# Designed miniproteins, single chains: the designs that were tried, part 97

Each design is a single chain, and the fold is of that chain. pLDDT is the mean over its residues in the fold that is shown.

## One batch from the design tools (miniprotein)

Design m3578
Fold by ESMFold2-Fast:
Structure m3578 (fold): chain A 65 residues (1-65)
Amino acid sequence: MLEEAEKALEEARRALEEGDLEEAQKHIDRAYEYIQKLAAAGDVKSALALAEEAAELRRELREAQ
């Protein structure tokens, strides 16, 4: 779950850099799925850190549209 969330955020950043806004949104959504699962599993600290990173990427995506 942690590795999958980190990978999804990495793929979202790459998609944003390439200008693929639709792909970036899909990866951000997938990252949030894993972040929610991390929080539910009790890894709240990792979930909060990743959620902040995902929120920043979502802000960048919004500004790019």
Scores: mean pLDDT 83

Design m3579
Fold by ESMFold2-Fast:
Structure m3579 (fold): chain A 64 residues (1-64)
Amino acid sequence: ASEIDVEVLRLKVAVLKTHPMSEEEYKEAIEVLEKGLEIAESLGDEETARILREEIEELKKEME
């Protein structure tokens, strides 16, 4: 896994966010970002990991 893999996952979520999202699309976006977080943490990229945690929390709030 590499930093490029994290960027690809973030782009997938950005594409999903271009329209009003269904509950299933929110869950998919969260799962994609959680996968990106695992990769960032494995690389020791603390800044990217922090950003991904914040993005996950924002999506969870939007689902509430």
Scores: mean pLDDT 78

Design m3580
Fold by ESMFold2-Fast:
Structure m3580 (fold): chain A 88 residues (1-88)
Amino acid sequence: VEEAEELAKKGEEYFKQGKLEEAKKLYEEALRLYEEKLGPDHPKVADALLNLARVYEAMGKLEEAEELRERALEIEVKHLEEAVKKVL
């Protein structure tokens, strides 16, 4: 998933520069590649969803940002529960 990681890094750079539309496109492509290669429940998909949610929030698209955060939270909770069960 080297391509997805590179896209996410570029998205972060564009986001820091205030280039929100460019950051959005890069994070959307990174999300797509992570889902394609790792499956929809992978922690890297949750990371990409949170990054994309930050961009949507900065753009004033609060409903879209909330939907992305909810999906990321579902993935994170699932993996946290599995990790806690594994340590105990």
Scores: mean pLDDT 79

Design m3581
Fold by ESMFold2-Fast:
Structure m3581 (fold): chain A 56 residues (1-56)
Amino acid sequence: KLDPSKTTKEQLRKQIEELEKKGADPELLNAARAALDDGDIETAVKYIEKLEEELK
């Protein structure tokens, strides 16, 4: 198991990759990646939640 506090960015990147493979919206995927790159974890999580909502 990864340390949640240490690996939050890595975990979010893996989630984005999985969502992309499932056919998630590429614009929202790019927005999530940009927020994560900026260190804005809160915004990245919001985009990931929207991607999950659109898939299910």
Scores: mean pLDDT 73

Design m3582
Fold by ESMFold2-Fast:
Structure m3582 (fold): chain A 72 residues (1-72)
Amino acid sequence: IEEELTELLKKLGIDDSGREIAEELLRAGVSEEAVREALRHFTEAARALLEGDLESARAHLGRALDIIRRAL
C-alpha cells in the first residue's frame, strides 16, 4: 500500500515533495499512522482531480486535513 502510494505520488509528480511533507508533519507531532492515512487521502484527491471528480477530490482532501488537524 505505502510502496504503491509512493509510486503513484511519483507518477503524479509529487515525488520528493511528498516525502518532505511527511517529514514536516512528523516533526510537528503528527503520528506516523496519521501521516500515512493523510497521504493516502491526498493521493485519492489528486486522482479524483485528474478524473474531473471534484466532489470526491473535496471529500478526500477534507479527510486528509481533518486527520492532520486531529493529530496535532
Scores: mean pLDDT 70

Design m3583
Fold by ESMFold2-Fast:
Structure m3583 (fold): chain A 75 residues (1-75)
Amino acid sequence: MDEEIEKLIDEAARAANQGDRETSARYYLKAADVAEEKGLYGIASMLYRAAAQLGTGPLAEEARKHAEDAEKKKS
């Protein structure tokens, strides 16, 4: 896996383990954005879905929309 994406996923997991779901969601969203920028649409879709599950309100809605778009680009 890309080292930058992996580091962001590690930060998301750390936040989740501490019970900080919103911070975890933001790190997953950032990791997904990096994955999408690199053309890794399958990974981006999975990470956007993780952000949507952990986040609330506008962050969760944004992540859901990005997950749908990335899934379409995955072929």
Scores: mean pLDDT 81

Design m3584
Fold by ESMFold2-Fast:
Formats: sequence, structure tokens, C-alpha cells
Structure m3584 (fold): chain A 75 residues (1-75)
Amino acid sequence: MTARDVAEGLRRRAAGGPPLPELERLIEELKEQGFTEGQAVSSITTAVGDFAKAGTLEQTSLQELLDAAKAIAKE
């Protein structure tokens, strides 16, 4: 499981498809840290975009993605 799987989850969520458990877990982890669902989704989307732009999306772990999303959400 990598940031690439979360990117697919975001794409499916935007298209109204079935949710991916990995994306929902990251959203809940950020909500547990005190962020809103909107902040969590926005921060995860931004972090995924940053890793995709760097060409590292398939090499990025879920933990690295979560840490990046948390940093973005604190801004």
C-alpha cells in the first residue's frame, strides 16, 4: 500500500464510486488529530499531488503521505 493507492481512492471518491478503506482510514486518523473531514481530504489531496508531481507517488508509503498531509493541514 502506497500513496498511489490513496490517489486511486481520491479519484473513485470524486466519481461517486465505492470508497477505498485506505483513504477512509487516513481521513479518520486526521480527524482523530483534530482536523475536520474537509481539511483531511484537502490535505491528503494536496500531499498526493505533491508526490505525483515529484514522480515518487508509487514509492511513497502511507505513513509518509499521512505525515505530509498533517503538515499541510497545520498551515
Scores: mean pLDDT 79

Design m3585
Fold by ESMFold2-Fast:
Structure m3585 (fold): chain A 100 residues (1-100)
Amino acid sequence: SPRDRVRQIVTTITNSYDSNIQQLARDAQRNNWSTDQIVRGMRTIFDDQISQYQQMVDTISDPSAQQRGNRTIDTIRVDYDDMLTDISRNPQVYIDTYVS
C-alpha cells in the first residue's frame, strides 16, 4: 500500500542515517578528529538525508501535498542546524552516545 511504501522509505532512510552517524562517531574517536571535522562530517550526513527527503517529496504529484512536504524539509533543515550547533559545543557527548 502507499502507506506501507512511505513507512519502508522512512525506515530505510532512518537506518542509513543511524549507521552513517555511528560510523562517523567511530572514525572521529579513532582518528582524534577536530570539532570542525566532526561538524563537517555531520553536515554531509544531514545534507544527504535532506536530499533523500527531497527526492521523495519530488515524487508527489499533488501540488498541495508537495508544498507541505517542502515545508517539512525546511523545518528539518532548521532542526539539523540546531543539532550541528549542539554537536559543535559538545562533540564528546556525541561520540560517547554513538561509540560502544
Scores: mean pLDDT 77

Design m3586
Fold by ESMFold2-Fast:
Structure m3586 (fold): chain A 58 residues (1-58)
Amino acid sequence: MEIPPPVVPPLTEEIRRLRAELDELMKQDPSDPEVQKKIEELHRRIRELVARERAALA
């Protein structure tokens, strides 16, 4: 299979994956407006998921 259908990972895995993507984007040219937009979107998603994860783990 070239592109298998996406799986729904648990919150911990999802957060980790998004953080990895954010880290990768930050390694690119952060002055690039496209990169900045993607970073902002990932920050937003990570923030929401982390808040939910922490609430569940608390």
Scores: mean pLDDT 72

Design m3587
Fold by ESMFold2-Fast:
Structure m3587 (fold): chain A 79 residues (1-79)
Amino acid sequence: SMEKEKAVAQKIIENAEELKEETARLLEPEVGKERAERFAEELMELLVRAAQAVLAGDYEEAARLLERARELAERLLAE
């Protein structure tokens, strides 16, 4: 339902800084601190923008931003 999707989007926005810090911390042992922090920042920016698009009812833009997030993750794993 749209209400559940908007609730998840709101939670992502509310917890963006904590999610960014946890993502960087979890990835640091695998890719190093600088790369982990850069990835976490870029990923969280895309996820917040996607969440904002969901709240605006723009599901096409949300899907595009999530695809960009997936491509970003694939590039990190390819290095």
Scores: mean pLDDT 85

Design m3588
Fold by ESMFold2-Fast:
Structure m3588 (fold): chain A 68 residues (1-68)
Amino acid sequence: MAVEYARKALEAAKAGKFEEARKYAEKARRLLATLADSSPEALEAEIYLSLAHMYLAIDKLIEERKLK
């Protein structure tokens, strides 16, 4: 289920397990492609994925800022 994998991606990202977060996010993204755009499950999965991606993006941005 896309929501379940998206939630696992967020939980992994919050725990600093970024490799696991990326794997779950990729799985959730693939499952999202099989859902109808108007599906409540698709919306929930998108919210969790967006939050997980924010954690991943913040970590990457911090790394990039160190490369001034």
Scores: mean pLDDT 76

Design m3589
Fold by ESMFold2-Fast:
Structure m3589 (fold): chain A 75 residues (1-75)
Amino acid sequence: MSAEELRKLLEEARSEEVPEVAFEVAEIAVKYLAGEISEEEAIERIAKLAEEAGWSKEDAEKFARETLRLAEKEA
């Protein structure tokens, strides 16, 4: 799966009125899988979005790490 293929999936999701936070999380995961950002940077970005939604920093970081782990296994 290439970065271009993942970008196409994000564009299709946006046409279905995906909430902005879900779009941001997906974009971060796509950039990570494309090798544009490190795992640590992707975790920090996703965790920040979860904290903005009211999660604790520790819970947000665990959520981010689990999300990327699942993305890696399914990529």
Scores: mean pLDDT 70

Design m3590
Fold by ESMFold2-Fast:
Structure m3590 (fold): chain A 79 residues (1-79)
Amino acid sequence: SLKEKFEQYKKMAENYYKEAVKAREQGDLEKSAELFEKAANYYLQAAVYAYQLGDFETARKYIEMAKKFKEEAEKLRKE
């Protein structure tokens, strides 16, 4: 169902975000950048399903989070 796909992609995004932050704290900037990009992509998938479920506020927030995570990944790769 749409709700199950939303929850699945949300959990994937949250897990990759936590791994990205940990990698950044450990100084593994390349790994952190890749993990932030994965988190961003999964938040975008979750946003699609949130939109289809009528939760436009969550969809918008996840799109904004994805943009910030992609910006962070670009910043980390320049270090």
Scores: mean pLDDT 89

Design m3591
Fold by ESMFold2-Fast:
Structure m3591 (fold): chain A 58 residues (1-58)
Amino acid sequence: ERERRLLEEKLERLRAGDKAVYNELLEELAAELDVPLGTVRRNYTREDLIELLEKRLE
């Protein structure tokens, strides 16, 4: 419930071009996947992160 609301807010801010949210999501994804931040930065674009969040909200 609360988690879904936060994801919706982050998705809207990410679509609006919020660079801070983009960087936060990259750090969260790196921690979740247990990979270096540089690996996530190279493999995930802003558009990829938007798609990932949309899928999580299904």
Scores: mean pLDDT 77

Design m3592
Fold by ESMFold2-Fast:
Structure m3592 (fold): chain A 62 residues (1-62)
Amino acid sequence: SSMEKEWQKVVDIQQQAADQARQRLAGLPPAPTPEERVRISEEIGLEQTRWFNKQIAAWEKS
């Protein structure tokens, strides 16, 4: 069904966002404190949320 294809597309974009977040985190220097690790994780989370929303918007306009 079209609904199942739409769900699969969302899942694929979510998986890509997760993979990008892991690569970004792996590429960063070690954070010196637990508090800084939380802040870095929040920044990456916001970046991935913005990227995900852009991908969904681009797909909907395709």
Scores: mean pLDDT 79

Design m3593
Fold by ESMFold2-Fast:
Structure m3593 (fold): chain A 96 residues (1-96)
Amino acid sequence: SMADLQALLDRIHPLVREELDRLAKEGAEIRKKYGKKNPIKAFFYETELGIRAIGLVLAGRYAESEEEVQAWIDRLDALLEKNKPKIEELIKKYEK
């Protein structure tokens, strides 16, 4: 229900909620910039943001401290950066 969703959101750590808001804004910009011009690129970028958002929700639910939440955010940022060349290669492959 909407009440259950609101209760869940109210229990999310503020740092996790802030990062979720940031990812939502990034997704909107990706759709605006690439959605019509390069839908394959938009699809891969939005999918990666979606996976990251799920990871952040889980971290916010199971983290025992603010430092653990921040460490999880930093780890997800590092994984995104590391995987960027692989995503760019997949985009080029499937745009053909």
Scores: mean pLDDT 74

Design m3594
Fold by ESMFold2-Fast:
Structure m3594 (fold): chain A 101 residues (1-101)
Amino acid sequence: ALEEIRRLLDELVELARQGGGKVPASKVAEILRRIAEIMRELGLPKLAEHVEKMADEFAKKEGYVDAPLLANHLRSLADIARQEGHPELAEIFEEAARKLL
């Protein structure tokens, strides 16, 4: 179940590597919306809402997101996941953030 989210985050990490540490903001938004959809299917609507809000912010941005900034956003999602009682999901976000640095 959580492996689908891990794969989508690995896609973000690969895009950052291919883009020399930069990911198109529109692509970040697209992937985060897909993660939120999976979270809703897993019965995590509150976490899905937080991810959707982050996706909306990136969707309004033009250009690129630097990998360190993206890593900070993923760490924020990890903190929210921990506070909501999902430590395994928090670890997945933290691992992706580490790979972006």
Scores: mean pLDDT 86

Design m3595
Fold by ESMFold2-Fast:
Structure m3595 (fold): chain A 103 residues (1-103)
Amino acid sequence: MAGEYANLANNYYLAKEYDEAIEYAEKALKLDPNNYVAWTILGAAYLEKGEYEKAIEYYDKALKLDENNWRAWEIKGKAYEKLGKYEEAKEYQEKAKKLKEEE
């Protein structure tokens, strides 16, 4: 059930239906709060909606569950860049690059 809601959230996100992506990601997290994929979709959807501070908060939750998720670090960096925090953005982008190279 939780995995199916996370998959639906991802499908809505890819279709650029961000409100539906958020709804189904939240449903997945109510069933399984350790579903880091649902946290990353929630963060990505809020990033696309321009809610950068919320996006960062949700990516922080994803990274707390899996700190080696280079994609979450990359998107967190993009959120900081959108906020004009270029030094932090560069730090997180370099962290993502190092983790990606270790895979």
Scores: mean pLDDT 83

Design m3596
Fold by ESMFold2-Fast:
Structure m3596 (fold): chain A 86 residues (1-86)
Amino acid sequence: MELEKKIRELMEKAKKSTDPLEIVALINEIRELIRNSDATPEEKKRLYDLAIEGLRELKAKSTDPELQAMLDRAIADFEAEKARLE
């Protein structure tokens, strides 16, 4: 699926970034891609799970407390969006 590959690409880019603003922009792009897609609710849930897992991996390897806090908020936001899907 094209969308899944794009999300993985954006997540890899976030993992390589040292710029918190770039990381936030990439996370927001992932969120918008999932929200605005024509995917079924079940497919969107799987994409949110994919994004959440990537964010958890990024957080586990981070040594920056501010970045960890930003990632915690992003994970919470994605969990909330997933919960809103039927």
Scores: mean pLDDT 82

Design m3597
Fold by ESMFold2-Fast:
Structure m3597 (fold): chain A 62 residues (1-62)
Amino acid sequence: SMEERRKRLEEEIRKAAEIVLDLVENGQVSFEEAVQIASDAIGVDPETIVKEVERLKAEREK
């Protein structure tokens, strides 16, 4: 179903956001560069990655 495809994409977005956080925490790339790399890798817009990164940060700091 379309819902199953959406869930799979959401999982890939979450993984990409985790990688963005790791790259930024390592200090080797800027946040903007890490977001662009992730966006290009999974084929979603950068705003989608940014939103997921912010969501993950909020979940970790709960």
Scores: mean pLDDT 80

Design m3598
Fold by ESMFold2-Fast:
Structure m3598 (fold): chain A 71 residues (1-71)
Amino acid sequence: SLEELLDEIARVTGLSKEEVEAFLRSAYGSLEEAFRAFDKNGDGKLTEEERKELIRAVAGAFGKPLKPEDL
């Protein structure tokens, strides 16, 4: 779910859920547009790789290192 994904991004990056949401809304216009940018097949769901790319994008924007086991 969207809530689970935001919680995962926050946990992995060390950011608050509110910081993640604010960034995605600012950078992409909305949470839906952010997810659409990474949902390459347009089915409304992220694959494992698309999910990892979204997490990497958020981490990179905030200068946060990622551990492979957290992806």
Scores: mean pLDDT 77

Design m3599
Fold by ESMFold2-Fast:
Structure m3599 (fold): chain A 97 residues (1-97)
Amino acid sequence: SEQELEEIWRQSYEDAKKRLEELAKKYGPKSAIAIGLTAADILEVAGSLLPEEEARRTFAQAVGLYEAIADLAEKYGFKEDAEWAREHAERVRQRLR
C-alpha cells in the first residue's frame, strides 16, 4: 500500500540520517556522502532485479537514503552532491507509481 511505502521511506530516512552523521563524525562528511551514494546505488540496482512488490519496498528505502544524503551534503555545503541526491530521490520516487 501507499501508506506502507511511505513508512518504509520515512524509516529509511531516519536510520540513514543517524548512520550518515556517525560516519561524517568519524571519517568526514565527504566520505559519508560517498559511502551513502554507493549504498543508494546498490539499493537502486537491487530493486531493478527484484519482483515488482519487493522492488517497490527497496525503491522506497533508496528514496529515504538519497534524501538523507542530500540533507547531509546540504548541511556541509556540498551543493552539487545535494542536488544530485535530490534528483535521484525524485527519479526513484517516480518508480513507486
Scores: mean pLDDT 88

Design m3600
Fold by ESMFold2-Fast:
Structure m3600 (fold): chain A 80 residues (1-80)
Amino acid sequence: MEEEIKKLREEKEKLEEKIRELEKKGAPLEEIEEQYRKLLEIKKEIIRKEGELNKEPQEKVDIRIAIEESLYRMKLWVLK
């Protein structure tokens, strides 16, 4: 579990770096949006696995996921 969370965090960092490179390069909006969607999926998986590891109430896990989904929607809105 902990090792899986570490791998997901590493994937998250690599994806965030890729997004920064795409933004600097002036990549198509669709490509940047796709990377942000992948980033959201990784963040949601990290939250679920951390919730399991820490024995967090499901409501707390759901709230954390909802926050990340809201941040993702705001990011897409800013990119337009």
Scores: mean pLDDT 82

Design m3601
Fold by ESMFold2-Fast:
Structure m3601 (fold): chain A 97 residues (1-97)
Amino acid sequence: SDSFLERLKEVIEETKKILEELEKKIEEIEKKGKISEEELKELEEKLLEAEILLGLALIMVGVRKSIGEENPFEEEIEELIKRLKELKKKLEELKKK
């Protein structure tokens, strides 16, 4: 359980770091009003990376729930999912500019 929680925490922290980097980069691009093809590709690759990590975290949470164990990171994971959805929406809006 402890080892599993440590791995889950590492996945969450890695996801959080990627989302923070994406949020900063998207904010910079929004202020600039233009996105390059290179910037778009980098953002799409990082978004996919964050989606994969969040998917892994959700699988890990599902495993804990299936064996009746509490997940201390449930609220944090829900917040990260919301942040990812908001970033996806912002990226789609940037593609139109």
Scores: mean pLDDT 82

Design m3602
Fold by ESMFold2-Fast:
Structure m3602 (fold): chain A 87 residues (1-87)
Amino acid sequence: SAEQLQKAKELLKKAEEALKEGDYEKAIELTERALKLIMEAAPDNLTVQITVGVAYLVLGVGKTVGDLEWAAKEMLKLAKEALKEAE
């Protein structure tokens, strides 16, 4: 719904603030919450579903290699792309 996408947009703004402050774990948590709302708002949009899947792959890689800054930045970028596609 439009309300879910608006909430996702607000979560991504907070994720950007956390990223700017160097709180990568907080940025990731906020981005994951936004991704869930975006995915639920556009369940039949294949591009959105694939982009969200790639964002989770990025998180898995970042956790495995211990690069949470990279993971946070790439996940936020992908979440913004998924949000734009879902609108």
Scores: mean pLDDT 87

Design m3603
Fold by ESMFold2-Fast:
Order: sequence, then C-alpha cells, then structure tokens
Structure m3603 (fold): chain A 91 residues (1-91)
Amino acid sequence: MEELLRRAEELAESLTPTERRILRLLYERGFATVRQLAEALGLSQATASRHLRRLEARGLVERVPGSDAYMLTELGSLVVRVLEEREREAA
C-alpha cells in the first residue's frame, strides 16, 4: 500500500494539467474512448490519444477488454485521490 501511494504521489507531480483532467474524467465516468475524452476536454483526438498512450505506459490507464475505451488502473485511481487531497488542502 505505502509503495503504491509513494509512486502515485511521484506520478501526480509529473503529470501535465491535461493528463490530470483526463484521469479525473475517467474517475468520474469509469471509462471513455479517445473521441469522448477529446470532446469533453476540448482536445484534438491526436492530442488525447498521445496523452492516453503516455498514461498507459505509466500504468495509470488501460484498455477495457473487447473495447476501444480506456479506464483507470488501481494506481491511476490512487493518483486521482492524491490530486483531490492536494486540491482540498489548497482550498
């Protein structure tokens, strides 16, 4: 648990604002396609796809089996929770 939390904290600091918005949207919706993420966040599909590939490489998102949609991994969900805690402390 502590090792995963530490990794989540380090990953949270390395994320761009766009990547943070993608992770939060996936947390809220459970899953989304590249097209749905691009539309919701005002991004091109190319930009959304590039960020999703980076997040997938970091183990924060994964493809839904049998689908073109993405979802958060356990680590990705922890990163969102870390970001929300930091936002609450700043508020």
Scores: mean pLDDT 82

Design m3604
Fold by ESMFold2-Fast:
Structure m3604 (fold): chain A 70 residues (1-70)
Amino acid sequence: ALDAAVARMEEIAAKAPPEAAEYIRAAVEALRAGDLDAAAEHLARAMALLPPEQAEALGEAFAEAAAAVA
């Protein structure tokens, strides 16, 4: 579950602007470390840099990853 959700986030990062991609990768590292607060902060920064459709997809992938960690 976590690995699949993280793979979706990494796919979004690969197609994202470099600044957004760095925040997505930081969110993934925080998720893998179990730091949901840091992951959410990085996610918010990434979403601010993305078009609405990509931000929504990223939010969905993050929610699945967070649920797998909780």
Scores: mean pLDDT 83

Design m3605
Fold by ESMFold2-Fast:
Structure m3605 (fold): chain A 64 residues (1-64)
Amino acid sequence: MVKDVKSRVEEAIKKADDLSVEELELLKKALEEAYGLVKDVDPETAEILKKAIEEIEKKIEEKK
């Protein structure tokens, strides 16, 4: 994407290794909120956010 949304999301996921479980849960909520906002207007960006949510969920599971 020319907007680099995918690269920004990937960078945030990589930095998530430094986050606590509480911070990861807050990030997941923020991503879910963003997904809710874009799913009706930009399904391509919504798909990127959905995958990001799955990656953050995986990191939460690793820490629990």
Scores: mean pLDDT 75

Design m3606
Fold by ESMFold2-Fast:
Structure m3606 (fold): chain A 69 residues (1-69)
Amino acid sequence: PTEEQIERMAERAIEEAKFLGKKLSREEAIELAKRAMYGGELPNSEVLREIAEKLREIGDEFQAELLAA
């Protein structure tokens, strides 16, 4: 993943957190995006884990779109 991709995923994480009633800082969102995209250990928080799972799914679609474009 590029730095740009991580930033886009971090923005998505913030939006997903809002839907779940949670506020993420930019730093927290970037860290979560890195863990989701690099396959790192997910946080113990159920909410953060759910967000990370959604980011992985979105990241896979984003990667497929880049390969198709």
Scores: mean pLDDT 70

Design m3607
Fold by ESMFold2-Fast:
Structure m3607 (fold): chain A 56 residues (1-56)
Amino acid sequence: DVDALVAELAERFGPDAARRAGRQYEEAARFAREHGGTGVEVEVVDGEPVAAAVLP
């Protein structure tokens, strides 16, 4: 659930970073669905949470 993910990220990285990651998560989920991906992964890159589609 994106809302639960955003809440956890807000506690760790702050509300602005969490909101950006939530939007990226929604975009990555759509991309994964369109390209036969297996889901969405959230990675921490240089202290910033980044959502990316997991492709096969």
Scores: mean pLDDT 78

Design m3608
Fold by ESMFold2-Fast:
Structure m3608 (fold): chain A 90 residues (1-90)
Amino acid sequence: MEEAYEYFKKGVEALEKKDYEKAIEYFEKALAIDPNSPLAPLMYTALGEAYMGLKDYEKAIEAYRKALELDPDNEGARENLKKAEEELEK
């Protein structure tokens, strides 16, 4: 759907600008419109990255786990999940 993809693009732009709260808002809106999108694993990975930027490691872990449920071969999500878990224990 055009609207879901538009929010995805805005989320990516916000993430690049390190506007993590805006990135989260846009990715959540995209996922709410099309939760079964082929981009859903990428959106959950990006949500995890935004939560890492906010130092919300618990929510980052949840997002990366959802990305891996949808795409178990996502090496980036797996590596970032490990980093989030390590930060949570510090």
Scores: mean pLDDT 85

Design m3609
Fold by ESMFold2-Fast:
Structure m3609 (fold): chain A 80 residues (1-80)
Amino acid sequence: MAAVLAEAEELLREGERAFAAGDLATARAHYLRALGLLAEAGLTDSPLFARALERLGRVYEAEGDTARAAGLRARAAALR
């Protein structure tokens, strides 16, 4: 379990670096991988899962997909 959380946190850091560089596709890929890893581990109610949803929402907002971004933000807010 601890290894899964550490890997997900690293994926979020890599996604943040890609997002800061303007590489939205790479940022999205890292955030989706983090969400998938946490979901497989049954950690969908974790604060880390909520952070991954929020970060993915920012990527979709930057790509112009405001509807998908809003849905992800709402889901993240419902968790914490």
Scores: mean pLDDT 83

Design m3610
Fold by ESMFold2-Fast:
Structure m3610 (fold): chain A 71 residues (1-71)
Amino acid sequence: MILKKGTVIEKDGLRYTLTKDVEMIPTEDGYFAIVMARVSNAATGEDLGVHMVLVHVAPDGSISVTPLEPL
């Protein structure tokens, strides 16, 4: 599974934009990857920088993102 550069994931008022195409690693509970993403405020567009995040795609196709460092 590949998530393409420019894929946007919104969570908790933040937008996470993938900076590169990402080949997802298959697991028993879906797919995951640890990637660098551009983070911004979803409402204001304020740029919060590039941060390391965990992206998970569940077996039902739902996508989640978890920051691995403070924003």
Scores: mean pLDDT 82

Design m3611
Fold by ESMFold2-Fast:
Structure m3611 (fold): chain A 100 residues (1-100)
Amino acid sequence: KELEEELNKLLDEAYELIGEAANAAAANPAMEEARRLLKEAVEYAFKARGDKEKAEEYLEKAIEHLEEAARLAREVDEETGEILERAREKLEKAKELLKK
């Protein structure tokens, strides 16, 4: 399905951005809490791929964790926060596709 292909592309783009932010955060102990939230966001986004019935709910939880991670990261390194904000936008687009 084209919808499934678009969803997977958005999730892959979000994973790449989260990976970039996690790499930056790994070098800074002040970002440990943000890094934990990123791991939870990735886990929820992964669950969204495996469960179409609950995909929207899982994406919503992933977005919430990513938003908090971006807030915390921005207090330490604004650039890392910006990367996470872009990842959040990708997950929000993925959630919007599921409503169609």
Scores: mean pLDDT 80

Design m3612
Fold by ESMFold2-Fast:
Structure m3612 (fold): chain A 73 residues (1-73)
Amino acid sequence: AAEEERDKAENERILKSLEESIKQIRAWTDKQLAETDDPEEQARIRALTDGIIEGLKLIIVGVNKAIENSKKA
């Protein structure tokens, strides 16, 4: 019981941190795009940001899958 509650709190903390990171990266990207009028530079910023966000989303999927698997094991 106590271990399940602790694991839930830890997983929620990790997911919140990942969501906050994605939010900060998007805010940074929006600012950079607003300060840049060069289409090539905008494309580079978008490609870099999309790659980072996709990586973070895969980590979120992994954490959620681990949470689901812990209920079966």
Scores: mean pLDDT 78

Design m3613
Fold by ESMFold2-Fast:
Structure m3613 (fold): chain A 74 residues (1-74)
Amino acid sequence: MLPVPSPADLARLRAAAEALAAGDLARARALAEELAASADPVTAKLGYLALAAVARAEGDEEAAREYYERALAV
């Protein structure tokens, strides 16, 4: 089967999305960084996409673009 995120990684992704929706950008970033550091390529890609979303929310379009490019490379 294709690699899939673990239940723990899916829980981190949900927590990152909830933190981002709440405006807790520091928590969203920390959780997204944990996902991006995953050995699972799908989880790492989701982590970089989450980091891009956090960077956009912070107004850092350059960082958001870099994270998006990293997500596409995974």
Scores: mean pLDDT 80

